# Ledger of designs, part 11: designed miniproteins, single chains, continued (5)

Each design is a single chain, and the fold is of that chain. pLDDT is the mean over its residues in the fold that is shown.

## One batch from the design tools (miniprotein)

Design m16372
Fold by ESMFold2-Fast:
Structure m16372 (fold): chain A 68 residues (1-68)
Amino acid sequence: SIEELKEEAKKKIEEIIEENKDNIELAQRKVLGEILRLADRLRAAGASEEEINEVMRELAKYARELLE
């Protein structure tokens, strides 16, 4: 489900940030890459643009909060 994929992506974002604590720019680039890859996969799977935009928004917000 979209919800399960979203929670999986949040976990991956946490891992990326933790692994790249010494290089915030690299962490940001890897996080963006993960979000964009998920958006492409959701679109290929038939998710609506509204659903994709909501997921991307939530993941971007989550990553910003972790990077503070």
Scores: mean pLDDT 84

Design m16373
Fold by ESMFold2-Fast:
Structure m16373 (fold): chain A 67 residues (1-67)
Amino acid sequence: SNYEEEVKKYEEEIKKDPNNAKAYAKLAVALAKLGRLEEAFEYYLKAKNLAPDDPEVDEAGRELARL
């Protein structure tokens, strides 16, 4: 599925840059769409800690709140 491909993509981005807050935020949303909610919230919190004022991190939080 598209979300399984997105998970793989963002995991590779995190391997290249472990401080990439946007990659963690996008990974969290993709995991949530796959029903992997616990992992999704863990990665969202990582993204928020790295970049608390990033608009893409805020957007991920809004997507997770709709679940």
Scores: mean pLDDT 86

Design m16374
Fold by ESMFold2-Fast:
Structure m16374 (fold): chain A 87 residues (1-87)
Amino acid sequence: DLSKFNTALEAALDLIRKGYSPKEVRELVSKLTDDPIFLNAFKLMEENKIPHSKWEDFLTDVYNNVVGIFNGEVANELMDQIVKKYT
């Protein structure tokens, strides 16, 4: 039951800790949020081969620093910096 979580980030972190893949987490979390930046983060985890040990920190960084930015160019630049930080 994902309704026990206050944020989509908390739900995503719980699912990762339970051993779900980024794709599976994205499919489940998409029921809680339509945020395209946060949902795209799971795709970037797979495409950039973010190490499993860095997944929680990567998602937390994206959620806190990129989610809610309406300027797509700024959001893309920040996302690129975060991907490079965790790869």
Scores: mean pLDDT 84

Design m16375
Fold by ESMFold2-Fast:
Structure m16375 (fold): chain A 62 residues (1-62)
Amino acid sequence: SEGEKKIKEILEEIKKVAEESNLDLDKVGELLTELIEKYKLSEEEQEKLAEEAVKLIQEMLE
């Protein structure tokens, strides 16, 4: 779906910034806010993105 494609693209950008910044969560959070605005995510898409982003960060911390 369109929403799944947007979320996937956002997660790739977040992963790149997280890797480049050594998991600077402040930078990750700022980027999340910018990308939500840029892609004009719905409330449901934002919630799904938040869940996937948390999983991604947890995997990177392990």
Scores: mean pLDDT 79

Design m16377
Fold by ESMFold2-Fast:
Structure m16377 (fold): chain A 55 residues (1-55)
Amino acid sequence: MIRSFDETLEEYKKLSKEELEKLIEGLERLMAQLSDDPSFVAALRRFIERLRELL
């Protein structure tokens, strides 16, 4: 799937577990600061959950 979360996940599977953990932490901090768009926050939360499954 082009430009989907699934395509982005395939790219992130190439990262080390340590890099992936740091990415998740960064995204969680971003989510806390960007509560202005609830639909984006919900999508970001789902993406973080999928990233956690890669660990």
Scores: mean pLDDT 72

Design m16378
Fold by ESMFold2-Fast:
Structure m16378 (fold): chain A 114 residues (1-114)
Amino acid sequence: STPAQEAVRALAEKLGISEEQAERIMVAVGEAAATAGRQGRTSPALGALVELFARGEVTVADLREFAAVLPPEFSALLHAIIAAIEGDRERAREYAERAVALGLSEAAAEAVLA
């Protein structure tokens, strides 16, 4: 398996979700990070979060900690991801819509909700 496939499997096991959902979450975070990079908004905290996802090492506790230190649009995205992991589709949608309203790409938000 590739490192990306291994990260998806590890993330699914750590978060108690399907590999399909884990892959969508990784796409959402990657899209958000790529957009921030293009806009010159990259930070050490965002880089650390992306590295944890790339290794399949992130936990819900990590997502909550990063939500506290990242800009509001990324904080909203991470709360949407937490709600999606918890099976709360309505709350996930509310946070995803807030993230888009705050300047996150629609592609990143839609990846969390798919």
Scores: mean pLDDT 84

Design m16379
Fold by ESMFold2-Fast:
Structure m16379 (fold): chain A 58 residues (1-58)
Amino acid sequence: SMEEALRQAEERGLEYQEAIKAANKTLEENKDLPDEEAQLLASEAGKKKAQELQKRRE
């Protein structure tokens, strides 16, 4: 239903924000690494967080 679609969209928005926060935290923790390596680790952390949040919805 439309209501369910809107609720899921809101949940995805919150998950997206949490994934971004995880990525930013990883960038801060790895600021001593070259930018390319820090960005790769941040991307991986964000993806991992998104997957964890998606599993929680099961």
Scores: mean pLDDT 75

Design m16380
Fold by ESMFold2-Fast:
Structure m16380 (fold): chain A 74 residues (1-74)
Amino acid sequence: SMLEEKLKELEKEMEKLLEEIRKSGNKEKELEAEILIGMAYLVKGVAKVTKGDLEEVIEFLEKVIEELKKIIEE
């Protein structure tokens, strides 16, 4: 499905941004990024077990990606 494909693309982007943050060597940024990504996977996991809305999961991951980009720019 298009939603499943979009979710996979967002997960790959989150992983790429986390790798970029880790390469910076900034421990505070790394911790903040790991918390945000942990929250994203928790939301995904809850939606999977409750048969929740994948569109809401996608919107949450898009928000996490925006916050990760801000961490990089700080």
Scores: mean pLDDT 85

Design m16381
Fold by ESMFold2-Fast:
Structure m16381 (fold): chain A 93 residues (1-93)
Amino acid sequence: KGLELIYEGKYEEAIKIYEEEIAKDPNDAEAYANLGLAYANAGKYEEAIEYADKAIAIDPNYYKAYAVKAYALDNAGKYEEAEEYRLKARELK
């Protein structure tokens, strides 16, 4: 839910959808990871990292949260940190 909006470039609408999902279930690691992905695609890398970290805190084995954090770090120019989280995502998959 909302990933289609991200693919269409409607990041603000996607953010709203995932914020509503989190309001209904604040322990939904997938919703936090998707919110992070929406922020990363909107160019808001610090917020993307924050929400990916929340997803990791809820489910430390959810490899997609590490992938989202790596994606945000890479786009923020933090290439070495991005590679560490990319490897972590691959290890958990």
Scores: mean pLDDT 85

Design m16382
Fold by ESMFold2-Fast:
Structure m16382 (fold): chain A 69 residues (1-69)
Amino acid sequence: MKIDDDEVELALGIMLIALAKRSGVEDETLVKAAERIAKRLSPEQAEELIKYARDAGLEKVAEAIEKAR
């Protein structure tokens, strides 16, 4: 099975959000990492990641993903 690079980026984004939720802090490093991941995602994947970030209470991360589209 050939794993699409986009699916790897989505998985990294989900892990980033899980780590940010655990820490309770949206620092600049996490926001910039989310922006880099979002640029490699499809519009549908980015929308799913935005929803997941907002459900986790990470508004700055969600906004960074939206702006990177």
Scores: mean pLDDT 74

Design m16383
Fold by ESMFold2-Fast:
Structure m16383 (fold): chain A 81 residues (1-81)
Amino acid sequence: SKEEIIKELEKEVEKIKEKIRNDPRLSEEQKEALVKELDEALKKTIELIKNSKLSEDELRQLKDLIIATLEQEAEEIIKKA
């Protein structure tokens, strides 16, 4: 179901947020900014999924791609910090 896919997405984003919060390379201000950006991205993605015409399998693939993209973007920002 879309609800289960959203729940999985929320769990994976929370894991990324926890990695950011515990990363010693980032200042507290940088951590707060990145967590806020992830929360905004998550909110927009959830609305996109809710209004999507994609199949459950396509939504699952999209979720995995979104998570991989967010993890990569977070790592790139951390490397530049």
Scores: mean pLDDT 81

Design m16384
Fold by ESMFold2-Fast:
Structure m16384 (fold): chain A 55 residues (1-55)
Amino acid sequence: SLSEQVKKGWEIMEKALKENDFDLEKLRERLADLPQEIRDTFLAGWENIVKSLSS
């Protein structure tokens, strides 16, 4: 179950990247159905990805 939740979070992030949609608010909404621990992990990872792209 945890593995499946992580996979769902990753798929949401991949869709956002493909759509070139770096809006943190939209990502937070898309992750809202996931457990807080998973959600917080992906939001932190997203912040790092966006910072890397903004280099």
Scores: mean pLDDT 76

Design m16385
Fold by ESMFold2-Fast:
Structure m16385 (fold): chain A 75 residues (1-75)
Amino acid sequence: MEEEAKKLIEKAKELLDEGVQAMANRDYERAVELFEKAIEYLKKALDLDPSNKEAQELLKRAETMLEIARRALAR
């Protein structure tokens, strides 16, 4: 259970890093996909460990980055 949540958080961190790289390359379509996947993994991690502060903070970051990527894509 705890190990499963940690693996999901680790995967979400990798996806967030890839999303940030996509943003730097102005590949906003890819950034949106990567941030959406990161959010899915973080929500699953929080279902397993609702009190995980790292997952809560990363989820807020991922949601903010997704909004920025979507706005950039719309321009």
Scores: mean pLDDT 86

Design m16386
Fold by ESMFold2-Fast:
Structure m16386 (fold): chain A 68 residues (1-68)
Amino acid sequence: MAKKFLIVADSEETAEAAEKMLKEKYPDAEIEVKIVEDREKTLELALELLKTEKEEVHIYAGVVDLGS
């Protein structure tokens, strides 16, 4: 059974790094990547997908701020 992940990042580099990590752990996973500056819109979409599909959502916005 393939897992579905939604990666939300504020930059392409952050999104690619997160995608690589998820693919290493779940090589058969289906990964959708969205680069969004507006976190509020991204959270609304993520919550709607979680309600409907029961998919796992990973939000990486602000991870760089924490690690910088």
Scores: mean pLDDT 59

Design m16387
Fold by ESMFold2-Fast:
Structure m16387 (fold): chain A 99 residues (1-99)
Amino acid sequence: GREKLAEEAARSVPQLKAYLDEVITELKKAIEEAKKGDPESIERARRRLIVAYGVLLVAETVLWLAEPHLSPQELADLRARIDKVRKAIDEAEKVIEET
């Protein structure tokens, strides 16, 4: 039931944290690409934003399911990475809108 789903979600957390770190790196690249102002760079930045939103939704779901099975440190680390993704998305959107 729900307990087994929560256990599997908790087991996925290390891989999810690594994926979130990659997404943060890709969003930083998207911001720099958007700042170039050429149409191709802006379109690449938009595609990276769409992927980042998808990953953010998955991460929120995994956090919700896994929370009872995570240590305080693992929980803090995952929340910090999710927060960094949100901030990077906000900055990327702002740069794209201003270009």
Scores: mean pLDDT 83

Design m16388
Fold by ESMFold2-Fast:
Structure m16388 (fold): chain A 66 residues (1-66)
Amino acid sequence: ALPPGVTVRVEDAAGELVGEITARSLADEPAAVARAREIADRLGLDPEQREALVDMARAAARLAAE
C-alpha cells in the first residue's frame, strides 16, 4: 500500500496543477479511472492520450492496493 499522504499529480506543460489523485482515490480503481478521465477531458486530450492517462491511474491504483 502507498504511504499516507501520497498523491499523484497531473500538471500541464507550464507546471500548473490540473488534477490530483489522492491515495484514498487510488485505493478504488474505478474512482482513479474516473478522475483520470475528468483530467483528460479538461486538458482536451485525444482518445489515445486519454487511454495512456487512464492506464497510469489504473497502475497507480493497483500499487496503492498492494
Scores: mean pLDDT 68

Design m16389
Fold by ESMFold2-Fast:
Structure m16389 (fold): chain A 56 residues (1-56)
Amino acid sequence: DAERRAWLREAIAVYGSGLPAEKSAEFIRRMEEVAAASRDRAELDRAARALAQELA
């Protein structure tokens, strides 16, 4: 799904940019799982923010 992939790229750019470099790869990998499980953009953004906070 092209739209879901666009949401994923945006979420990684917005929420991943504040992470330490060593955590970035793990964040990206886990975000793909989050995107697959999320029903809409709001769920994706909420989960992305929570994951970024856990990894920071």
Scores: mean pLDDT 76

Design m16391
Fold by ESMFold2-Fast:
Structure m16391 (fold): chain A 72 residues (1-72)
Amino acid sequence: LTPEQEAAMLAALGRMFASLGRKLAEQGDLEGAIELYRKAVELFREAAELDPRYRPEAEEAEEALRRAEEEL
């Protein structure tokens, strides 16, 4: 895998976790949402290190995590 391909795969996984986190937050499962958002943040940060194109998505995931933690 090239770094760009690895970044794309990490970002795809991050999007899956972020999407599931949003669904859990909408259902009122803030603890579950926080866990999934933390995983998404880690994945997007790794992707952004390999390809800075994913930095905005990492920042969005961090904001989603912060909002969920504030609601808990």
Scores: mean pLDDT 87

Design m16392
Fold by ESMFold2-Fast:
Structure m16392 (fold): chain A 79 residues (1-79)
Amino acid sequence: MEKLKEELKKRLMEIGLSEEQAEKAVEVLEENRYESEEERKKALMEKAGLSEEQAKKAVELWIELEKEAAKLKAAGKLP
């Protein structure tokens, strides 16, 4: 969990978010993980102060990282 959050934070900073904004965005995405993409985007804009474009990218990055983590667990590179 922590490694995935740290990776998301780094990717968010690479797209122009400050460290504080990236940390807050990770918290908001985790709190709203079971909500729709639209609700997560809205929460990011309201609670983390992201623009609509930044919020959309943050949701997309989170979904990608969740899919990557699930894929690695399901695939099991060990027999």
Scores: mean pLDDT 76

Design m16393
Fold by ESMFold2-Fast:
Formats: structure tokens, sequence, C-alpha cells
Structure m16393 (fold): chain A 79 residues (1-79)
């Protein structure tokens, strides 16, 4: 599962890059992929972080329901 964790870290960094650029649509895509790869790696903490970043980008886009869903996902993994 090392390849999934490494890939998730790369995807999270790409999400951060696009978030800094204000490209929230691409940032959301990268963060969502990071969530998937962290979950495949069994890295619940990494997946929770990616969900929190996904929630932040959805808030920036005004997608309040998607932001709430992402926060719930993060909290479930941090329980």
Amino acid sequence: MEEHRQRAEELLKKGDEYFEKGDYEKAAQWYAEAVTHYLLAGDREGAAEAFRKLAEVYEKMGKTQQAEDARVGAEALEA
C-alpha cells in the first residue's frame, strides 16, 4: 500500500497548488483523488486531512452541502 500513500501525498500537494491559484474546481478534483488513495492505503489520518481540504475548497466555491459532506467524512475517519 506504499504506492497509494505516496500517490495520495502527490495528489494532496497538487490540490494545494490549485487551491493557491484559486482554481477550486481542479483543487477539488485533486483532493478527492487524494482521499481515494489515502483510503486505499489504509491511511485514515491522511484521508481525513484530504476531506478537510476538500471541504475548504467546496466552501470557497459556495457548495455548502458538499463542504458539509466532506467534513462529515473527515470526522468519521478521526473518530
Scores: mean pLDDT 84

Design m16394
Fold by ESMFold2-Fast:
Structure m16394 (fold): chain A 67 residues (1-67)
Amino acid sequence: ELDVIVARTVNRVIEAAEAGDKETASQIIKEGVERLKELGASDEVIENVIKAIKTALEFWGLEPPEI
């Protein structure tokens, strides 16, 4: 379940960033982080997810939102 939430969050952030909607991208990250915390994810897991999002955005040539 955690892996599914992480993958969906990453994909939604990429879509919002590709559309140029930095506010929506930031909100998606915030909601994803809160959901991961609800499911018992550690702070280290959350940091790794944020790093994965930034890496994915950089790979696609998209500017990361304010995190």
Scores: mean pLDDT 75

Design m16395
Fold by ESMFold2-Fast:
Structure m16395 (fold): chain A 78 residues (1-78)
Amino acid sequence: MSEEVLEAEITLSMGRMYYAIGLLLESRGKLEEAIESYEKAKKLFEEASKSKDPEIAEEAKKAIKEAEKKIEELRKKM
């Protein structure tokens, strides 16, 4: 594994963590805070999507779409 691929995996994992925090905040009715966590996750997924590893890039691209959907859904509720 190259250092670039390892960094991309770490970035993707950090994005997943922020996405999970967003889900927790959403479940507790903290919609504005949930959106902020999903936006942080999206930025990390966008960074990971630039990876030279096609598996990491594809997972990140799917995660971007999921984060965008969550942000849109919550903004419509506020």
Scores: mean pLDDT 87

Design m16396
Fold by ESMFold2-Fast:
Structure m16396 (fold): chain A 111 residues (1-111)
Amino acid sequence: IDVDAVAQALADYARENGLGERVLTYPLRHASPEEIREAAELLLRGEPPPEERRGLYEGLKEVILAVARYLSGKREPSDEDIREAAELLVSTPQEVRDAIAEKFEELYSTP
């Protein structure tokens, strides 16, 4: 995974969609692999996340969609593109997800 390229894609996505910094960085730093997969399935079904974890899952849906757009080059990624993005995030070590979040914070703050 290209940390700089993914962080830039997330920063561009956040600005385009008016998302606050923590909407994407919190899920990157704190989501488990199971939560990432669950968020992808909820996104594919158009279903709301559980109430107790709503903020995390809504943020995860945004991260997955941003990565899917980046990887596919499509504004409207397919179901397969979304699953591919989720599996890439699941396979990404926590230290690398932390690096992406840190680089995103730099890019988000200094356009």
Scores: mean pLDDT 81

Design m16397
Fold by ESMFold2-Fast:
Formats: C-alpha cells, structure tokens, sequence
Structure m16397 (fold): chain A 92 residues (1-92)
C-alpha cells in the first residue's frame, strides 16, 4: 500500500508536469518559437522532472520509513515528521 501511494504521487506529479510542459509548448509556438527547438526543450524538461521526482520519492520513502519505525504519522511534509520525531525523542 505505502509503496503504491508513493508511486501514484510520482505518476501524478509527472502527469501534471507533462500538462504544464504542453501549455508552455503552445505558448512558445504562439510566440513564434521554432517547433523543433520547443519539442527538444520540452523533452529535456520532462526527463529532468522525472529524475527529480525519483529523488523526491526516495527521500519521501525514507522519511515515511523513519516515521513508521518511531510510531509517527507521516505527513507529506518531511519537516513535520522530523519535528514530531524530535519531540518524541525528548519525551522518552
């Protein structure tokens, strides 16, 4: 279940980025940019975002793992999970 949630988040982020990239492509074409240049740039941007999303998923997975180990609820903000963990460590 947990691995599926992270993968779904990754897929959704990539899909949203692809939509944004398509909008940027339409804007650039409307402004008279070269079709070949725009397509190449969009492809590169999508690849870079896929890489960034993979790193984010890895980081999120690590924070989720730590939160579960300590009995903390994982929120989509890693800083909140780390704060809660620090407070629990202080308590016991």
Amino acid sequence: EKEKELEELKKKAIEEFKKKAEELKEKALKEGADEEEVEKKVKEMVKEEEKKMEELVKNAAEYKKLAEKEGLEFVDVPSEAMRAKAEIIKLG
Scores: mean pLDDT 63

Design m16398
Fold by ESMFold2-Fast:
Structure m16398 (fold): chain A 50 residues (1-50)
Amino acid sequence: MELEERIKKISELTKKMAEEIQRLVDEGKPFDEIAELAKKYLDEIEKLRR
């Protein structure tokens, strides 16, 4: 995978993660659920970096 394409995908995932976290916060979801969602996105980003 080209470095430039990888950076774009990481950027998109980071933006999506922020939007989903904000939505869960607005819905009053518990911190553990928000942390689990963040972990899923971070795991995907880490796979792209490896």
Scores: mean pLDDT 79

Design m16399
Fold by ESMFold2-Fast:
Structure m16399 (fold): chain A 70 residues (1-70)
Amino acid sequence: SEERVRELIEELKELYKEKARELEEKGDVKGAVIELFRMIALVTEGELMIRRKDPNVEKRLREEIEEVKK
C-alpha cells in the first residue's frame, strides 16, 4: 500500500539523519553532508516511484534501508 511505502520512506529518512548525526559527532562534517545528500536522492526516487505506481518501490526502499544499516 502507499501508506506502507510512505512509512518506509520515513524510516529511511530517520536512519540517514542518525548516520549523519553520528558522523558530525566524530567531526566528519563532509561525511555527514554526503549521507544527507544520499537521503534526499533516495527519498526523491521513492516519491517518484510512488507517483508512477512502480510495483518495485517497496522492495527498493527495503534494500536501501538494509544498506544504510551496514
Scores: mean pLDDT 86

Design m16400
Fold by ESMFold2-Fast:
Structure m16400 (fold): chain A 81 residues (1-81)
Amino acid sequence: MDEEELEKEVAIGLMRMIRGITVSILERLNALDLAKEVEKKIDELIEKLEAGEISPEEALKKAIEIADKAVAEAEEKAKEE
């Protein structure tokens, strides 16, 4: 396997883990709409990575940013009574 292909597979694996963990957190916060949005956005990043439109490093960074933003938004909404 080429090193670039290996880096791509590792990034996809990490992105899938981020997706799973983030969705679990959002479901616990009762933020089901945000959970679906995170799933869609990360799946789109995986498709772009597989198509070579984005680097593994950029894809992983964006996945983390998507996850962090969604969790922060869900926590903020949970503070509103």
Scores: mean pLDDT 83

Design m16401
Fold by ESMFold2-Fast:
Structure m16401 (fold): chain A 56 residues (1-56)
Amino acid sequence: EKEKKEEAKKLKEEVDKKLVEILDNSPSVEEARKKVEELRKELEEKTGEKIELPDK
C-alpha cells in the first residue's frame, strides 16, 4: 500500500507541475482549462486512476 501511495504522490506532483506550467503559460483561462482536461484524461488512462485536477 505504501508503494501505491508513493506512486500516486509522485504522479500528483508531476501533474501539479504540468498544471502550473499550463496555467502560467496559457494566454487565456479557457485555453488552459482545455489543456488541463486533456492532461487529466491522459494521466487517468495511463495510471488507471481517477485524477482530480484543480480548475484555477
Scores: mean pLDDT 67

Design m16402
Fold by ESMFold2-Fast:
Structure m16402 (fold): chain A 147 residues (1-147)
Amino acid sequence: KEKELEQARRFVETLARRAGASEEELERGLELLRAIAEGDVEKVKKILEEEEITNEKLKEKVLELAKEGRPWEFIKLVGESAYSTDEEVLLEYLKLLLGRETAERLMAAGVDEARRLILLSALETNGVPREVAERSLNLDKMEKYEE
């Protein structure tokens, strides 16, 4: 229980730092993780409403994970969304972790950049050195433009 919350917290702190989120936005993201870990379904519902989350499947999955007390499984869903072509779902996950202003700014910079920051944050959280993570994603980007 405590280990899952600590791992999820490290991911959110890393992503928030890379995305330039404010201290207030970071605290809101950490509040969501605590509510999920504690099984506080009513608080999770309130956060979904405050962040204007509209995707019914996303809301259902987050509420299910809150009932189970699984904050790291929520972070896994965010990571999976980075491989999805559904930009609206990715934006809503980012709103929950980073707040609306930072999420919208990050998506406006380009979905590929949002995806890159999520993947870098996942790699760093799992112990991959920052320089190694950066090189891996830059190689993938270079090959795409050599078509």
Scores: mean pLDDT 77

Design m16403
Fold by ESMFold2-Fast:
Structure m16403 (fold): chain A 63 residues (1-63)
Amino acid sequence: ADEAEAHRNVALGHEGLAQQLIDEAKSLGEEEAKEFYEKNKPLIDKHRASAAEHRARADALAA
């Protein structure tokens, strides 16, 4: 198994989850979108941070 590929796949998963939350916010009215984004910002940021960490690990393993 390619561990670098596994980390890339996990990163893509986290990026997808963050994007789903952003897309959900965009589907709402302006006021609801703001409240949704404020409530879910910590989770969006966590998914983005996890994606970045897994990408860094994949890059290190591919070196």
Scores: mean pLDDT 83

Design m16404
Fold by ESMFold2-Fast:
Structure m16404 (fold): chain A 55 residues (1-55)
Amino acid sequence: HMEDYKKLPEEVKKIIDDLINGKITVEEAAKRLGVSKEELENILKQLGLLDKVPK
């Protein structure tokens, strides 16, 4: 899972970090990445990070 995280572009890593730390919402993160909220949730699930996202 750390290997998948390291393969991401730097801007994507920053967005995921901001999301996990509660600095932005899932909707804002999806908007910054240019993907749907559903697609971002799938990415987070693949990285094992979905459970770490604040609600």
Scores: mean pLDDT 74

Design m16405
Fold by ESMFold2-Fast:
Structure m16405 (fold): chain A 70 residues (1-70)
Amino acid sequence: SKEIEEIKEFLEKAVEEYNGDIEKIKKALIEKLEELLKKKKDEKLEKALEKLKKAKTVEEVVEIALELLS
């Protein structure tokens, strides 16, 4: 899907920009998902955003990102 491809490209850039800092990547991904949802409603992105806001560990953030890209 177009939205998943855009998120994948965003994540690749965020990993490079933040040197793999998961907390910074999490914050950047939340902002990206919010911007995408402003343009078009997507239930998968809405669920990922809600999970990311509640995620407290690196493991949770990674699992959510992998599920989002599947």
Scores: mean pLDDT 78

Design m16406
Fold by ESMFold2-Fast:
Structure m16406 (fold): chain A 74 residues (1-74)
Amino acid sequence: SEIEKEIEKLEKEIEEARKLLAKGTPEDREKAKKKLLEILRRLSEVHGRATDPELIKRIEELRDRAVKGLLELE
């Protein structure tokens, strides 16, 4: 479904944001922060459209991963 494709894309974007965090430069950390905030906004939008419990669970897991990334930025 289109929702499943969006979830897969957002998962890949979280992985990219985490790679930026691992680089540790101020510029990469700022890029990671902006990316994670946008990912959270898009996950919230997708969550509002999802009705499948398995997809909702996946969205919640991705949200947790994105939030943990933001917490690493402090």
Scores: mean pLDDT 85

Design m16407
Fold by ESMFold2-Fast:
Order: sequence, then structure tokens, then C-alpha cells
Structure m16407 (fold): chain A 100 residues (1-100)
Amino acid sequence: MESAFSKLLKGIAKVYKDKSLSAEEREKKIKELLDEALKEGVSVSQLLSALQLALREAVEAKDKEAAEAMIKVLKWFAEKYPEYKEQVEKIIKEAKEKLE
């Protein structure tokens, strides 16, 4: 069995790359994965790390649709955990600059 954090990373990657899902469905499924990871002992800081890694992968792949879905999830994360708002804003700004 793999760690809860590793399962979260793989789950997020499968969801945001899934072209059969709408942007809204991807956002919903990623939020569900984050809630399950918290129940399995993943910290809120580790959730942000997982989202940042997923956004970075989408940006490096030039997958604008996947990057936009990840940005929406990150904005929701900042609303739920306002202590991370400034970090999330910096992550989103960097991603947008690389996507143009």
C-alpha cells in the first residue's frame, strides 16, 4: 500500500487530466480527494503542496484546461484556509505568467 499523500497526488493527477470530466466535475472530485486525504492524516500544508505540484505539472505540460481547473481549486482552498491566501495567490500568479 502507498502513503495517503502519494494516493492524493495520483488521484489529483488522474482527475485533472481526465478529458471526459467537465471543469466543474474535476473541481468537485479534487475537493473530495482533499477531504479524504485529511481524514487519512494528510496535513493542510501537505494538501497545498499536492495542489501546487499538480498545477506545476499542468503548466509544464502546457495543458491550459487542466491548469485553469487547478487554479479554481486553489482559489477555493484559499477561501477555506485563509491563512494560506498569500501563498496561493503567489502560486497562481507564477502559473499564469508561465501560461501567458
Scores: mean pLDDT 82

Design m16408
Fold by ESMFold2-Fast:
Order: sequence, then C-alpha cells, then structure tokens
Structure m16408 (fold): chain A 69 residues (1-69)
Amino acid sequence: SEKEITLLQFRALALMTELEFSIKNKDFEEAERTIRELERLLEEMKRLGAPQSLIDKVERIIEEGRKKL
C-alpha cells in the first residue's frame, strides 16, 4: 500500500542519515551495522513492490557506504 511504501521510504531516509553520520565520525563498526539494516530494508522493499527508483537509490547508498569501509 502507499502507506507501507511511505513508511519504508521514511525508514530508508533515517538509516541513510545514520550511515552518513557514522562514516563522518569514522565509526566503521556502526556504519557496517547500518549497512546490514539497509540490506534488510532493501529485501522488504523488494517484497512489498516498492518503486524501482527507491530500490535503486537504496542499493546505490549501500554500495557507496561499503566502499568507504
């Protein structure tokens, strides 16, 4: 539903912000934890049929984050 997709988008935004903060602070253990949570969220997005643009955005953030570890 639209409400479920909106909640997933909000959760993604929160985790992306947390990841950025962890990387900026060089807290790589916290960054790895946040990446794993984003990977779980990505699976949920795919299961619920979230827009491909949102899926692609989250996949890109995960890839970029891993390159910084």
Scores: mean pLDDT 85

